# Ledger of designs, part 66: designed miniproteins, single chains

Each design is a single chain, and the fold is of that chain. pLDDT is the mean over its residues in the fold that is shown.

## One batch from the design tools (miniprotein)

Design m2412
Fold by ESMFold2-Fast:
Structure m2412 (fold): chain A 55 residues (1-55)
Amino acid sequence: MFVGPKDLSDEEIKELQRLVHETLEAGTAAGLSDEEKLARAQEVAREFVERWLAR
Protein backbone atom coordinates (compact mmCIF):
# COMPACT_ATOMS: atom_id res chain seq x y z
CA MET A 1 0.00 0.00 0.00
CA PHE A 2 1.05 3.60 -0.66
CA VAL A 3 0.43 6.04 2.20
CA GLY A 4 1.10 9.75 1.76
CA PRO A 5 0.37 12.73 4.05
CA LYS A 6 -2.95 13.29 2.24
CA ASP A 7 -4.10 9.78 3.24
CA LEU A 8 -3.92 10.65 6.97
CA SER A 9 -6.49 12.82 8.74
CA ASP A 10 -5.45 16.05 10.48
CA GLU A 11 -5.93 14.30 13.84
CA GLU A 12 -3.74 11.34 12.78
CA ILE A 13 -1.01 13.72 11.55
CA LYS A 14 -1.09 15.56 14.92
CA GLU A 15 -0.87 12.23 16.79
CA LEU A 16 2.11 11.16 14.67
CA GLN A 17 3.83 14.51 15.31
CA ARG A 18 3.23 14.10 19.07
CA LEU A 19 4.70 10.57 19.08
CA VAL A 20 7.78 11.74 17.15
CA HIS A 21 8.26 14.65 19.57
CA GLU A 22 7.94 12.36 22.62
CA THR A 23 10.45 9.92 21.11
CA LEU A 24 12.98 12.70 20.43
CA GLU A 25 12.57 14.11 23.97
CA ALA A 26 13.02 10.65 25.51
CA GLY A 27 16.15 10.14 23.41
CA THR A 28 17.57 13.48 24.56
CA ALA A 29 16.87 12.59 28.21
CA ALA A 30 18.63 9.22 27.70
CA GLY A 31 21.68 10.93 26.15
CA LEU A 32 21.26 9.37 22.70
CA SER A 33 23.03 10.74 19.62
CA ASP A 34 21.09 12.70 16.99
CA GLU A 35 21.46 9.70 14.63
CA GLU A 36 19.98 7.28 17.20
CA LYS A 37 17.14 9.69 18.04
CA LEU A 38 16.28 10.01 14.35
CA ALA A 39 16.34 6.21 13.92
CA ARG A 40 13.94 5.74 16.84
CA ALA A 41 11.62 8.48 15.57
CA GLN A 42 11.55 6.81 12.13
CA GLU A 43 10.71 3.46 13.77
CA VAL A 44 7.83 5.04 15.73
CA ALA A 45 6.50 6.69 12.55
CA ARG A 46 6.69 3.37 10.69
CA GLU A 47 4.80 1.55 13.47
CA PHE A 48 2.12 4.27 13.43
CA VAL A 49 1.63 3.88 9.66
CA GLU A 50 1.55 0.06 9.92
CA ARG A 51 -1.07 0.31 12.70
CA TRP A 52 -3.11 2.72 10.56
CA LEU A 53 -2.95 0.33 7.56
CA ALA A 54 -4.11 -2.57 9.79
CA ARG A 55 -7.41 -0.77 10.49
Scores: mean pLDDT 75

Design m2413
Fold by ESMFold2-Fast:
Structure m2413 (fold): chain A 80 residues (1-80)
Amino acid sequence: SGELRRAERRRRELDAFIEAVKKYMDTLTPEEKQEVIEELKREIERFEKMAEKSTDPRVQKLYREAIERLKETIEEIEKK
């Protein structure tokens, strides 16, 4: 379905963003790190809402896995 394809695309885009963040994390200022954390938190809320609206268990699983990766990434950035 179009929903599954959109979810897969969003997951790929998120994975690419997270990899870019991890690659450049050491070069970010504390202020830039905080901005990234806030962006990741907004993505968590976005994916939670999308999972809630979906009736496709495959889409729900993709978003749930994305949320977990986002939470892990935030924890990694917050570790000094």
Scores: mean pLDDT 84

Design m2414
Fold by ESMFold2-Fast:
Formats: C-alpha cells, sequence, structure tokens
Structure m2414 (fold): chain A 79 residues (1-79)
C-alpha cells in the first residue's frame, strides 16, 4: 500500500522535526526518543514500499531510518 508507506514516511519526517526542536533546546533524551521513533516509522515505510514494488523508495526510507538511528545514538552519548 503506497499511500500507507507515504503516510508513515511523512510521520517519520515529522518525528525528525520534533527531535530537531528538542535537540535545539538541549533536551537530548527527548530528541533521541523522537529520532528512534522516526527510524521505526521509516523502516515500516520501507517494508511497505518493498511490498508495493517501489524498491527505490524502500531504499531511501531505509537510509532515512539509518540516519535517524545514528542521530539518536550520538545524542544518547551526549546525554
Amino acid sequence: NLKQAEFLEKAGDEAVKIGEEAEKKGDYKTAAQYYLSAAELYRQAAKLYEEAGDLEKAKEAEKKAEEAEKRARELEAKA
């Protein structure tokens, strides 16, 4: 379901924005939590894109998940 995959990817993008706002405030714990939530949403989107046959969007969503998870780990080290 491409529309569901797109919705989940957008939800991940929103979680990243909230994480960035928390990071700007120095709330590294909250920022890390939102980046981890974004990573999970992006992985769910990637799975749905793959099931729909959109391999390019699946790879892009997987890359976004890896970046979000990496950001979370870096912030956990600072908290």
Scores: mean pLDDT 87

Design m2415
Fold by ESMFold2-Fast:
Structure m2415 (fold): chain A 62 residues (1-62)
Amino acid sequence: GRRDATAGANAAGYEHGPDATVEQGVEAARKISEAAAEALRRAAEEYGAKTLGELVAALSKE
């Protein structure tokens, strides 16, 4: 869900920075859980994000 995607995106952003690709973010999220990795990938597809910074911006609009 959205909570898992947000946790994964925050962890990846902390380690790789906002210019990191969505793929790098998904791999970092996988270290937290498979559910977090899938949620992050799904959110990136849904919001059309190309970078981790774009995905974090989309997820922060609640």
Scores: mean pLDDT 69

Design m2416
Fold by ESMFold2-Fast:
Structure m2416 (fold): chain A 95 residues (1-95)
Amino acid sequence: SKKQLELLEELREELLRLNEERPLTPEELLELLREAAERRPEIEKVLRALREVLELQREAVQDPSVQAEAEARVNKIIEELKKTESKEIVDYILN
C-alpha cells in the first residue's frame, strides 16, 4: 500500500506540473491516466477505475438521459475499489 501511495503521489505531482504549463483538457487527462496505468502495473487497477469514473461523469454532463445509469456505474466502481484496495488508497482517490 505504501508503494502504491508513492506512485499515486508521483503521478499527481506530474499531472499538476503539466496543468501549470497549460490547463489539461478532460481528454488529455484521460489519455495520461491510460498511459500511466500501462507503465505502473501496481496501480493499474486504481487508475483504470479512476479513468472510467471520469469518463462516466463526462458522459452524464453531456447527456442528462444517461445520468442515473452513469451514477449507478460510478457507485459500483467505488464499491469494488473499497473491496479490493486498502482504505488509504481509496481515501486518496476519493479525497
Scores: mean pLDDT 77

Design m2417
Fold by ESMFold2-Fast:
Formats: sequence, C-alpha cells, structure tokens
Structure m2417 (fold): chain A 61 residues (1-61)
Amino acid sequence: SMDLASVEELFAKHGLDVSEATEYLLKAREYAKQGKFELAEEYRDKALEALAAATEAARNA
C-alpha cells in the first residue's frame, strides 16, 4: 500500500503527462485535509487508474 505522499512522488518520477492523475491526487489531498479519508483513498485510487491509462496511451502511440 502507498500513502498520498508516496503516490505523488511516484507520479513525479515517471515523467509522464499525468494531468488527469495529478488532478485526482490533488483532490485526494484536499479530502484528507478535510478529514474525509474514505474519499481521499478513493481519489488516490482514481489517480493510480489514470496513471495506468496514461501508460496505456503512451504504449499505443
């Protein structure tokens, strides 16, 4: 498992065009700041899914 900081670091290291994933990650951090940890986890997972989709798109380009 990964916390939000680890996910953010992972996106930065990949150097992909992850604008959508980054938007989800920012929402996850905002929800965590508000104490809405269930929503924060959901948006973290959406960010990971968006990263996977970006990788898929790059592979098919």
Scores: mean pLDDT 74

Design m2418
Fold by ESMFold2-Fast:
Structure m2418 (fold): chain A 95 residues (1-95)
Amino acid sequence: MREEAIRLLEEALDLIYEAINESKDVFEQVQLTLLAMEVYLTLKLARQGRFDEAAEAARWVAEKLNELAKTFSPDIAEKLQRAAELVEEAARLLE
């Protein structure tokens, strides 16, 4: 289960990097880069066995991904919504 949570966080991070590469808006790219950093830190916490902290960070990241998806271009928004679903499932598996 915890190994699956790590895999889901890695998949979410890949989707955010894909969104950064596809975005043509510099402000979108900056916001996505900051979110990628938060996902990376969440992944690092999970890999270090700090599961309670990783679960809490994952819930915050999922909320932010869903929030940004409402304001971004449709193609980017779809990737962020998928990433949010993966991060939410990872948070559930870390508990």
Scores: mean pLDDT 85

Design m2419
Fold by ESMFold2-Fast:
Structure m2419 (fold): chain A 90 residues (1-90)
Amino acid sequence: MLPRPGDVVVRATLLDEQDRPVGGAILVLRKENGKYVLVAAGYSDVRSGEFRVDEVDPEIEPEIRELFLKWLREHLPDARVGRVEARVLP
């Protein structure tokens, strides 16, 4: 499904065992009836043996941050995650 204005795009860089950027994960969230719902998701098939998140943008709304981190742990439980960032589509 195509993103719409006002949708929140959350992105993370995926790292290899040497902490080099080798892929990414992306979630598109939409606020419906006061709650964020998942519109789209995609990720690279990257494995580094241990789930780790290095940096999360502190400006990300807590509800969005928790949804994304939970999704990452469920779908990429063995991936190293670099920076997590979010932006609202114009």
Scores: mean pLDDT 78

Design m2420
Fold by ESMFold2-Fast:
Structure m2420 (fold): chain A 142 residues (1-142)
Amino acid sequence: SQEEQEIAERLIKEEQEKLKFLPPEYQKRVITADDPNIQGNIQKELGQLEEAEKYYLKALEIYQALGDKYGEAVVLNNLGNVKKLQGQLEEAEKYYLEALEIYQALGDKYGEAIVLNNLGNVKKLQGQLEEAEKYYLEALEI
């Protein structure tokens, strides 16, 4: 619980720092330990990938119901990260592509660059080096 609290406090700060790259209306977003996305991040850092996936899927359902496009993109990227860590590279690519579409629609260049790098890493792991290079170069143009 103390370790989980310390992880939560750091993860909340990291998510708040990412808001600086968004339009001013998003910079007032309140991030708390009760957010299922934060709970998923805690489980992922503890190596509990199946539990992390459950929390991220819960967060996705909530953000989609609220029309929270930024939260939806964040959690889709995190689901992609979990699938990549599980070796489920095709599933990881699908989640990253869904997150990319949303970040591009929002004009979130920071989120877009992160997802493009993650797509490049998936292509590299699949041995698709030319496709990986294209994603990395696209991220650098941001």
Scores: mean pLDDT 88

Design m2421
Fold by ESMFold2-Fast:
Structure m2421 (fold): chain A 77 residues (1-77)
Amino acid sequence: MTDEQRVFEVMSAIATDPELRKKAEEALEAYKKGDEEKARELIREIFEKVLGEEPTEEQIEKLMEEIERYAEKKRKG
């Protein structure tokens, strides 16, 4: 699988699983508050639960971007 496919698979899981969605929202809030360490921890947990592998730094950044985009769509709807 490509890195893009891995991120897409994780985002699909977040969209369908309310528990993963809650963790994604917590990660976004931690990131906005400047708690990068907590945000990275939550993102790693989501990645490991969905794919069973540790995310790379690039995958963490991409997933954070997608979570922010997803949350923004909910605020505008």
Scores: mean pLDDT 77

Design m2422
Fold by ESMFold2-Fast:
Structure m2422 (fold): chain A 68 residues (1-68)
Amino acid sequence: SAEEVIEKVLKFYGRDTLDPGQAALVLQTVLGLSANDAVSIVKEYLKKAGRDTLTPEELLELIEQLKK
């Protein structure tokens, strides 16, 4: 599940939030997006949010928005 992928990434890096590369990797893994599409989506999200990282909750919400 998306939650399991996010949890593994956070544990591996010892972080509570995901940087752009980590978030893009999750989108590629969960949604089957290309690297270019995943990076573009994450970059636009962070630019609009005015931040450099996503919380797990924000990334889960983004995944749900991208599905539907």
Scores: mean pLDDT 86

Design m2423
Fold by ESMFold2-Fast:
Structure m2423 (fold): chain A 94 residues (1-94)
Amino acid sequence: MEAHPAALAYAVGKALEKNFPDMKRVRVRVRLKRAPAGIAETEVEVDALEFDGWLYGEARGAAPGYAVIRPDGSALLEIDGQLFEGEVVEREEL
């Protein structure tokens, strides 16, 4: 049985931060493509660690959120227990 993908991404990100404190930190802005009914197309900021082109991090906001971003810029986020798909529209080195 499978761990929730976003929760697994969070665990990986925390393990990377603990073992590799000098890892590249990035802030990305993700535009949500398939938001649930009632949510307008919106952008979420994610503070992430880069590992082998993948980004693992936490979505910024009032509710806890986790994100996995693929090298192609496609993103999967879990925010307040709901899954969202998106794409990176901005990237900033921290």
Scores: mean pLDDT 68

Design m2424
Fold by ESMFold2-Fast:
Structure m2424 (fold): chain A 65 residues (1-65)
Amino acid sequence: MEYFEEGLRALKAGNYDEAIALFEKALAVDPDLAEAWLTLGFLYRMRGDFEKADEYDRKGVALLK
């Protein structure tokens, strides 16, 4: 879970591009990590990529059932 924790650290520092890359790496290790999907949705929405944000949000929500 190292990549996810590093991603959260980058996010808190305002390094959104680094956070996105780290969360994508976290999902490569654990694709069932709903928190990473939802956080990527938030990050892409903050960057104005609403289509990608909605895709990631949908995947994250599906994993919570």
Scores: mean pLDDT 82

Design m2425
Fold by ESMFold2-Fast:
Structure m2425 (fold): chain A 66 residues (1-66)
Amino acid sequence: SDEEIEELVAKAREYSAAGDRETALIYGTKAAIKRFEKLGMDTSEIKKFLEAQEARRKALEAARAA
């Protein structure tokens, strides 16, 4: 729903304000995917980009935890 998109946008803004640009980009991309899907647009390429960004973030978290 539109509310879900607004929540994702709010999270992106929150993480951006906190200086976490990587997490902000992930939430912003999720919001964009939901908007495009609502419009009936193909999101396969942007979903692959999101998967790559999430994998990078998890790898960085694992490295910091080691």
Scores: mean pLDDT 81

Design m2426
Fold by ESMFold2-Fast:
Structure m2426 (fold): chain A 65 residues (1-65)
Amino acid sequence: KTEELIEKAVKEIAEEMGLSPEQQQALRDGLLAEEKRVGEFTEEEIEEIKERIISVIRLGREERA
């Protein structure tokens, strides 16, 4: 179930931000490692993480533009 939530979040971030397959895999691995460290993610936690990641990527792109 949590793997499915992580996969959906990674796919949505990738579609919105144009991430490469390598970037998608790194993001997936990072989220899975964090879940193992802190325990099972809720839907609310996944949504918060997704928004934070998108915000960070947008900020980095804005600085380059």
Scores: mean pLDDT 75

Design m2427
Fold by ESMFold2-Fast:
Structure m2427 (fold): chain A 58 residues (1-58)
Amino acid sequence: GGRQAAEVIRNAMLDKPIPESVSEEALRLALEKLRQAWDLHGDPVVKRMIRRIEEALK
C-alpha cells in the first residue's frame, strides 16, 4: 500500500482530521484495506475508521 494510505489509516485510528491534500486514490486504498479487515475480524474500531474515511471522500 501507498505511504499516503497508511497515513490516512493512522489519522482515522487516532481520530485526527484527514488532510484535504490526500489523493482520492489513497483514500480508496485505505477504505479497501479497512473493509477487508472488517470482513475478517469484525472490529468496531475498524468500522469507525471506515466511516471517517468515507466522510473525507465527500
Scores: mean pLDDT 76

Design m2428
Fold by ESMFold2-Fast:
Structure m2428 (fold): chain A 60 residues (1-60)
Amino acid sequence: MKVLVEVYIGEEAIVIGRPLDASEEEAEEQTKEIKMTLEEALSYAEYWESIGAEVKIYYE
């Protein structure tokens, strides 16, 4: 399974996970937006990158 994880770092850290190999309908249902601390967001991104997910980090 291919997953795109986007991390937005500004006033708060926002993590958005999207499945890339699901249908459009399934991708919409499985897209998750999670607000967390900077440290938790970076740890989460590192975990997903370690298992083969595509990770993109945006700094404001």
Scores: mean pLDDT 67

Design m2429
Fold by ESMFold2-Fast:
Formats: C-alpha cells, structure tokens, sequence
Structure m2429 (fold): chain A 74 residues (1-74)
C-alpha cells in the first residue's frame, strides 16, 4: 500500500517536472499537489512546488514550501 502510493507519487512528480521543463508551471503545480496528497512529506514534491510557485511570482507560497521541505529533510 505505502509502496504503491510512493510509486504513484514518483510518477506524478515526473509529470510535474516534464510540465515545468516546458514552462507550464501551473500544470507542474497540479501534479506536485497530487503527489503531496499521496505523500504529504515528500521533500522532492515540496521543493518542486516551491520552485514552481517562485516562477509564478508567488514568493510567499514558495517560501512556505521550501521551509516545509527543509524541516523534513533535516
């Protein structure tokens, strides 16, 4: 069960990263948010959300996600 959630979260993160590389930051955010629904403490998804929100100019949201990722990674 947990491993299946992890695999689905990893697939969603990959799709988000592909959208991000195309400059589709809004679609990237949606994929990363779906990954976090499966794994709320996924550091990679949190970091990627921060980066994507920063690209959209939402610096407050970006800092919140970066801070959450730092808390979990340390």
Amino acid sequence: MEEEKRKKAEELIKKGEEAYQKGDYETAIKYYEEALKLEPENVRALLNLGIAYEKLGDTKKAEEYFKKAEELAS
Scores: mean pLDDT 84

Design m2430
Fold by ESMFold2-Fast:
Formats: C-alpha cells, structure tokens, sequence
Structure m2430 (fold): chain A 112 residues (1-112)
C-alpha cells in the first residue's frame, strides 16, 4: 500500500541517519551514545522487517515505538550532562524524532 511504502521509506531514512550518527559517536570514542544509537537501530530494523513482511502497524504501536526511542535518547543525554556539545547534538536528535513521529502519526490518521 502507499501508506506502507511511506512508512518503510521514513523508517529506512531514520535507520540511515542513526547509522551515520553511531559512526560519528564511535569516531569520538563516545561509547554511551554509540550503545544508545545501536539500540535505536535495532528497534528500527525490527519495525522495518515487520513492514516488509506486510504486517499492519497501528498508530498506538508507532507512538510507543517513537516514545521508546525518545526515552533512549533522553537517557543518553542525561549521561552527557557534563558534555554540553554532545547533549545539544542529542537534543537535536530528540527534536527530529518528535517531528517524524508527528508527521507519520498524521499520515496514519489520514489513511483511516
């Protein structure tokens, strides 16, 4: 479906972004951020696999998925309270996730 293709494209873009962010964190020796991003990548890969298998993803499941990602990023940000540059970068990641969440939830609502 057009909705499934849109969800797949969005989550593949999120995965690509976090793979790039993880490589950046690893290059800086930031193991805490790299671990957080690994968890997010694994969650995105699981959701992408479900969408590719033709499974329906509800608005509630999508919301819970993004809430968990935001929680992981907020926890990583707290661990960098003494590193304002990394904390600011993680805040940018949180704002981007919130924007994607809003956009995809609106797309699901329009398809219903």
Amino acid sequence: SALAERLLAAHEAIRARYRARKAEAEAKGDEETAKALDEIIAREEALIARIRAGEAVSAAELEAHFDEIIGILEEAKKKHADDPETAERLEEDILEVRAVRRRLLAALAEAE
Scores: mean pLDDT 88

Design m2431
Fold by ESMFold2-Fast:
Structure m2431 (fold): chain A 132 residues (1-132)
Amino acid sequence: PLSNEIAIREARNYADVGFGLAAQGKYDEAVAFYRRALELDPNNSWAWTNLGTALLKQGKYDLAIEYFQKALALDPTNIAAWRNLGDAYEKQGKYEKAIDYYQKALTLAKAAGNEVTADEITAKIEEVKKKM
């Protein structure tokens, strides 16, 4: 129990460092720290989402999609992962598929009563439709 708590705490510290590096645009370093966090705690849906986001910022769309799907396998209510999956497909020019994933994120945001997130996703869907 205590050894597991220590591992989870270390995983959180690695994820926090990765988040700070990503905020500085240091995506290669952020990816390394997120990978280390996930070695210690592979069940962290947020760490998978943040790893995918860093890869998306590097233009590694297929790998980002894979890791957003891992995040969603752990937590299918992760609105950020659904939204970011839409962003990844939009970056690939797969607009119809991007809209499908944004619609999933929108449904969850509305169900959660998060009107700000719902409005942001609605605006994003309208933006992507203009590219079709």
Scores: mean pLDDT 90

Design m2432
Fold by ESMFold2-Fast:
Structure m2432 (fold): chain A 94 residues (1-94)
Amino acid sequence: VKELIEQLKDEDPEVRKKAALELGKIGGEKAKEAIEPLLELLKNDESLQVRMAAAIALGRIGGEEAEKGLQEIIETSKDPEVRHAAQLALELIK
């Protein structure tokens, strides 16, 4: 998990995308340390593919912290694409 979180900061957007999806695949409590870094990618990453991967990962990790972070993005983000990705992530939370 820690190595994947480090890869979320990689210069290559494909590396960041793959790390986000792998963190989502791990999911749950084991990936909870990735929630804040993934919320950061969803809000600020220049790559649409990375932002979408972060949204999917957040939905798959789920839990109260992810749900709260996604709800905050929906309420505060001025970017309609970012808000839409956060809404899709909330729909994925189990």
Scores: mean pLDDT 80

Design m2433
Fold by ESMFold2-Fast:
Structure m2433 (fold): chain A 94 residues (1-94)
Amino acid sequence: MGDLLLGIAYYNAGKYDEAIEYFERSIERAEKEGDLVTAAEAYYYLGLVYHQKGDYEKAIEYFRKAAELYRQAGLEDFARFAENQIKRLEEKLK
């Protein structure tokens, strides 16, 4: 199973520090290979992890990266979904 899927498994188990490690590995590989979708998914899950950790500013940064990469990959609905997460978190920072 790839690093992305291991990261998701750790995220679902509430093991956020392990999830971050696997998502960062997934991003490094995906960026070297030009895999925009895998990179976007890993950034999206990093946003979810930092949201669960209460770090809303980092969560927003990662959701912005995910939205950018999803849009570059032609996945506009996925980009909009990430942007909706940003809007929800910005309300918590007011």
Scores: mean pLDDT 87

Design m2434
Fold by ESMFold2-Fast:
Structure m2434 (fold): chain A 74 residues (1-74)
Amino acid sequence: MKELMEKVKEDVAALVGVSPESFEASEEELLELLREILELGREGVEIEDPERQRELEERVRELARRFYERHRKP
């Protein structure tokens, strides 16, 4: 589980364009973010429209940015 949470933190950092060390989040907070991302992905399972797929990817990036802003170090 901790290795998965570390990976989620790295992926969030990559999506936002920051270092994983620039923000602090608990395993529970990272797991909640993962659940939100997976729920968006579930909606995308049958998307054949590239425009809708891009919109979904932008929502995932926005979710990651908002998570970073809530948890970034001062």
Scores: mean pLDDT 74

Design m2435
Fold by ESMFold2-Fast:
Structure m2435 (fold): chain A 71 residues (1-71)
Amino acid sequence: MIDQDEVDAAFVAMIVALGLRAGKPEEAAELVIRYLKSRKDVSKSAVDTAVAILEEHGHRELAERVRKEAE
């Protein structure tokens, strides 16, 4: 089974978590968008994961930006 979507989701989760811990949610969102756009195909699991973490931490505008711009 191709596990690339799960790998991308885990990597994106780490980027968002580290960025939030550093107090840099905007930079985390930008890095996630850049990473996802660098892929040949955008992982829906990775987008959904980043959005969920950002929304949980009150960054709804950044979550919507990731959802819209990563595609």
Scores: mean pLDDT 78

Design m2436
Fold by ESMFold2-Fast:
Structure m2436 (fold): chain A 58 residues (1-58)
Amino acid sequence: SELAVQALVRFGGLSREQAEEIVRLVEAGRYEEAKRLAEEHGLDGEGAVQGAVTFMGM
């Protein structure tokens, strides 16, 4: 999960708090909410969720 948070911060330009919230939603299986938050912060929602899943090793 730490790698997913770091990727969203460094490549997505998110704050650590925002990245942690998106990762928590992905871990909870709430992919639609995670996509919405990513888009609200100026990211591609689908790409952000796919990246988080990949870096989490899930």
Scores: mean pLDDT 78

Design m2437
Fold by ESMFold2-Fast:
Structure m2437 (fold): chain A 60 residues (1-60)
Amino acid sequence: AAPPTLRLVEEDGRPVLEVSNAAPGTTGFEVEVDPARNEVTLRLFDAEGRLLAEGTIPLP
């Protein structure tokens, strides 16, 4: 399976976070914006609250 990916896209002048290829067993996610680093971090969790995957992308 492909790893989970995230993208920051713009729709109608608004930033929208798009998530693709969520890991199997993912039941929750957390998005953390860090404006000091100009980055956003996505974390995916299973039903037990265990971290399955983490990814960080730069903001435009």
Scores: mean pLDDT 68

Design m2438
Fold by ESMFold2-Fast:
Structure m2438 (fold): chain A 65 residues (1-65)
Amino acid sequence: SAAAEAGAKAASAAGAGDAAKAREYGQLTNVPEAEAWARKAAEAAEAGDVEKASLYGAMANLFAS
């Protein structure tokens, strides 16, 4: 689905430290819970917390699926 594809892209962007793309793809899921996790992932990426960015990105992907 488009939501699952967007969630996977949000997770990939967050893991790469791309906070802006993580937020954008999170919004594109149109799943409020996935978008919320993508925002947390983006905030972690902005803070330089790669471990949390990857974890929260994975949560965005899970809820978008």
Scores: mean pLDDT 85

Design m2439
Fold by ESMFold2-Fast:
Structure m2439 (fold): chain A 97 residues (1-97)
Amino acid sequence: KEEEVREALEKGDLEKVAKIISENTDFKVVVGDPAEAEKLKEEGYKLTVNGLTVYTDNYSKKVAEFAVKLADLFPEIGEVVARIEGDTVYLYDVKLK
């Protein structure tokens, strides 16, 4: 798993990262426009859980639940830029620790 996420990120394959997260969590994860990542980092909310930093537009219980699950299942991930609407996560960027 650590090798799969690392390999996908090294290739810039955010679609594969989104699929891996979707298959291992209760969230439906889809790729958003990566150009929105900087706006969310500058204008959004920052949440840090167990060494994972999440940049998001909306601070909510769903964001906290997503951050906790990611930190538990994918400890190799250090940074995520995402929005959550209902049960859908829009993923804009992921970085390894």
Scores: mean pLDDT 80

Design m2440
Fold by ESMFold2-Fast:
Structure m2440 (fold): chain A 55 residues (1-55)
Amino acid sequence: MSEEEKKKAAEKIRKALEAAGASEEVIDEAVRLQLEGKFEEADKLAVRAVIEAGG
């Protein structure tokens, strides 16, 4: 994934987590992991945040 694609993916994750009601701290961390190219860790954090917010 290119640097531009990383930024686009980070914005997509941010919007998805905002819609799910995740905290700003969790959103910022997921975006940071995505920008660092740690896509698996960003995805795991996002899934966990949604589960914790909704269940």
Scores: mean pLDDT 77

Design m2441
Fold by ESMFold2-Fast:
Structure m2441 (fold): chain A 80 residues (1-80)
Amino acid sequence: LSPEAKAAIAAAVRQLHALTDEIVARLAAARASGDASRAAATEAAAALLVVALEWALPHLDPETAALARETIARLRAALA
């Protein structure tokens, strides 16, 4: 990846890390809603974020990779 692409990915990972509490809360709310379609869609979206973060890991600096791993762990815990 180009340096510009790596910087963009790192910035996106940092933004996603900042939103982790909100994403976890939205997943909990979707599950509590009684709407099975909403719950399934939100779970799928959270699972896709985990896949995207795992794909990004080898392209990140160690500090940003640590933030990505924290977000992956929290999303996986919320999905369980």
Scores: mean pLDDT 87

Design m2442
Fold by ESMFold2-Fast:
Structure m2442 (fold): chain A 78 residues (1-78)
Amino acid sequence: SEEQLKRDAETLRKMAIESLKELEELVKNADKVDPQTAISRAVAALVIAAGAYFLDPSSQELLEKARKLADELVKKLE
């Protein structure tokens, strides 16, 4: 159970890191991406980062980065 929770936390952390890289690219290319698709991907990145943080509080920086990137993306889509 504890070993499974640790593996799940590590998996979500890796997924969060990859999702944040994709979100960074979306922020850079906000003018070239469909707004609905961009928002959907930002929501997914936030959910994954929140999950990583919930299972392991040491992943707080990933959730903070996701929130910052999502905010930057929304401002560029306005």
Scores: mean pLDDT 86

Design m2443
Fold by ESMFold2-Fast:
Structure m2443 (fold): chain A 66 residues (1-66)
Amino acid sequence: SNEKLIEEGRKLMDEAVQAIKEGNIDKAEELVRKARELFNKANVSQEEAMRLVATELLVVGARLDA
């Protein structure tokens, strides 16, 4: 269902943030990529879309700092 896709995407975004905190940027990039794929399949609200963009920007920032 659409709701399950969004829930899985949220979980992947939370895991990506945790991976950044642990210094595992490669893992964070993989997790946020998977979250993007799920959200592209789902009909997401503007709030959900903005959360994904914010998470993607955090991952990019972490890569640039590495």
Scores: mean pLDDT 87

Design m2444
Fold by ESMFold2-Fast:
Structure m2444 (fold): chain A 92 residues (1-92)
Amino acid sequence: AEKKYKEGQKLFSEGKFEEAIEKYEEAIKEDPNYYKAYMNLGHVLMLQGKLEEAIEYYEKALEIAQKNNESEEKINEIKELLEKAKELLEKE
């Protein structure tokens, strides 16, 4: 999962959003509990204006992070991204 996630991050930094999504999806298939891949999928979808899909991935990332007892800082980061996505959806 980590290798595919890192490949996705590199593709994202190069502006190759569709290819980045594929790598994050591959990371999730290898490890369905890899919450970072769900976060980054949500982020890419946000940038593409796919707000409803972004919200779903952020909600899944939050669920996994909470289940895995991730730090309050990481959980709050996901919550902030989720709130921002919901605000953008309501504005459009």
Scores: mean pLDDT 82

Design m2445
Fold by ESMFold2-Fast:
Structure m2445 (fold): chain A 56 residues (1-56)
Amino acid sequence: ASRELLRRDYQQAAEVMEKKAEELYRKGKETGDPELIEQAESYRKAAEFARRAAEA
């Protein structure tokens, strides 16, 4: 069903965003750039939202 396809899409999106959040967070910590840390938090929140959508 279409719901199952949406679930897979959200799951993939969550993985991509989570990976990007980790990379940005690491870089922000290394360089001391607060903007990169803020961007990482935004991606982390987006990943969490996508995971929730996949489970709904």
Scores: mean pLDDT 80

Design m2446
Fold by ESMFold2-Fast:
Structure m2446 (fold): chain A 61 residues (1-61)
Amino acid sequence: MSEEGIKNAEKIIEENYEKMKTEAQKLRDEGKFDEADAVLKKAEETYENGKKLIERIKAEN
């Protein structure tokens, strides 16, 4: 995998994380705290898993 491809993947992961945090905030504003917490936890897991996946792709390519 190219260095540029890896950087683009990292930017997408960061952008998705920020979007999900924004969605969690909207849910909190609507009083849907349980849904907001679920979205935030999933966002955090997705972000960490994405970074680990990129690291594995680098090691396997």
Scores: mean pLDDT 80

Design m2447
Fold by ESMFold2-Fast:
Structure m2447 (fold): chain A 67 residues (1-67)
Amino acid sequence: MKLSEEEIEGEMYLISGSVYKTIGDYKLASEYYREASRYFKAAGTEENLKESEISEKLSEEYAKLAA
């Protein structure tokens, strides 16, 4: 069965956020983690809702580092 489009998009944004974190671009890392959170929330499974919460917390932490 095909994974939901929202879950796939969430994973793509999560990977991109991790890349930006690694190169020290905390502003872009925060933005990409926030997008990952939104897509995981839209996917709506219990596991994806937990991933959404984690991604939202990562977005908040990297936003603080970017300030």
Scores: mean pLDDT 82

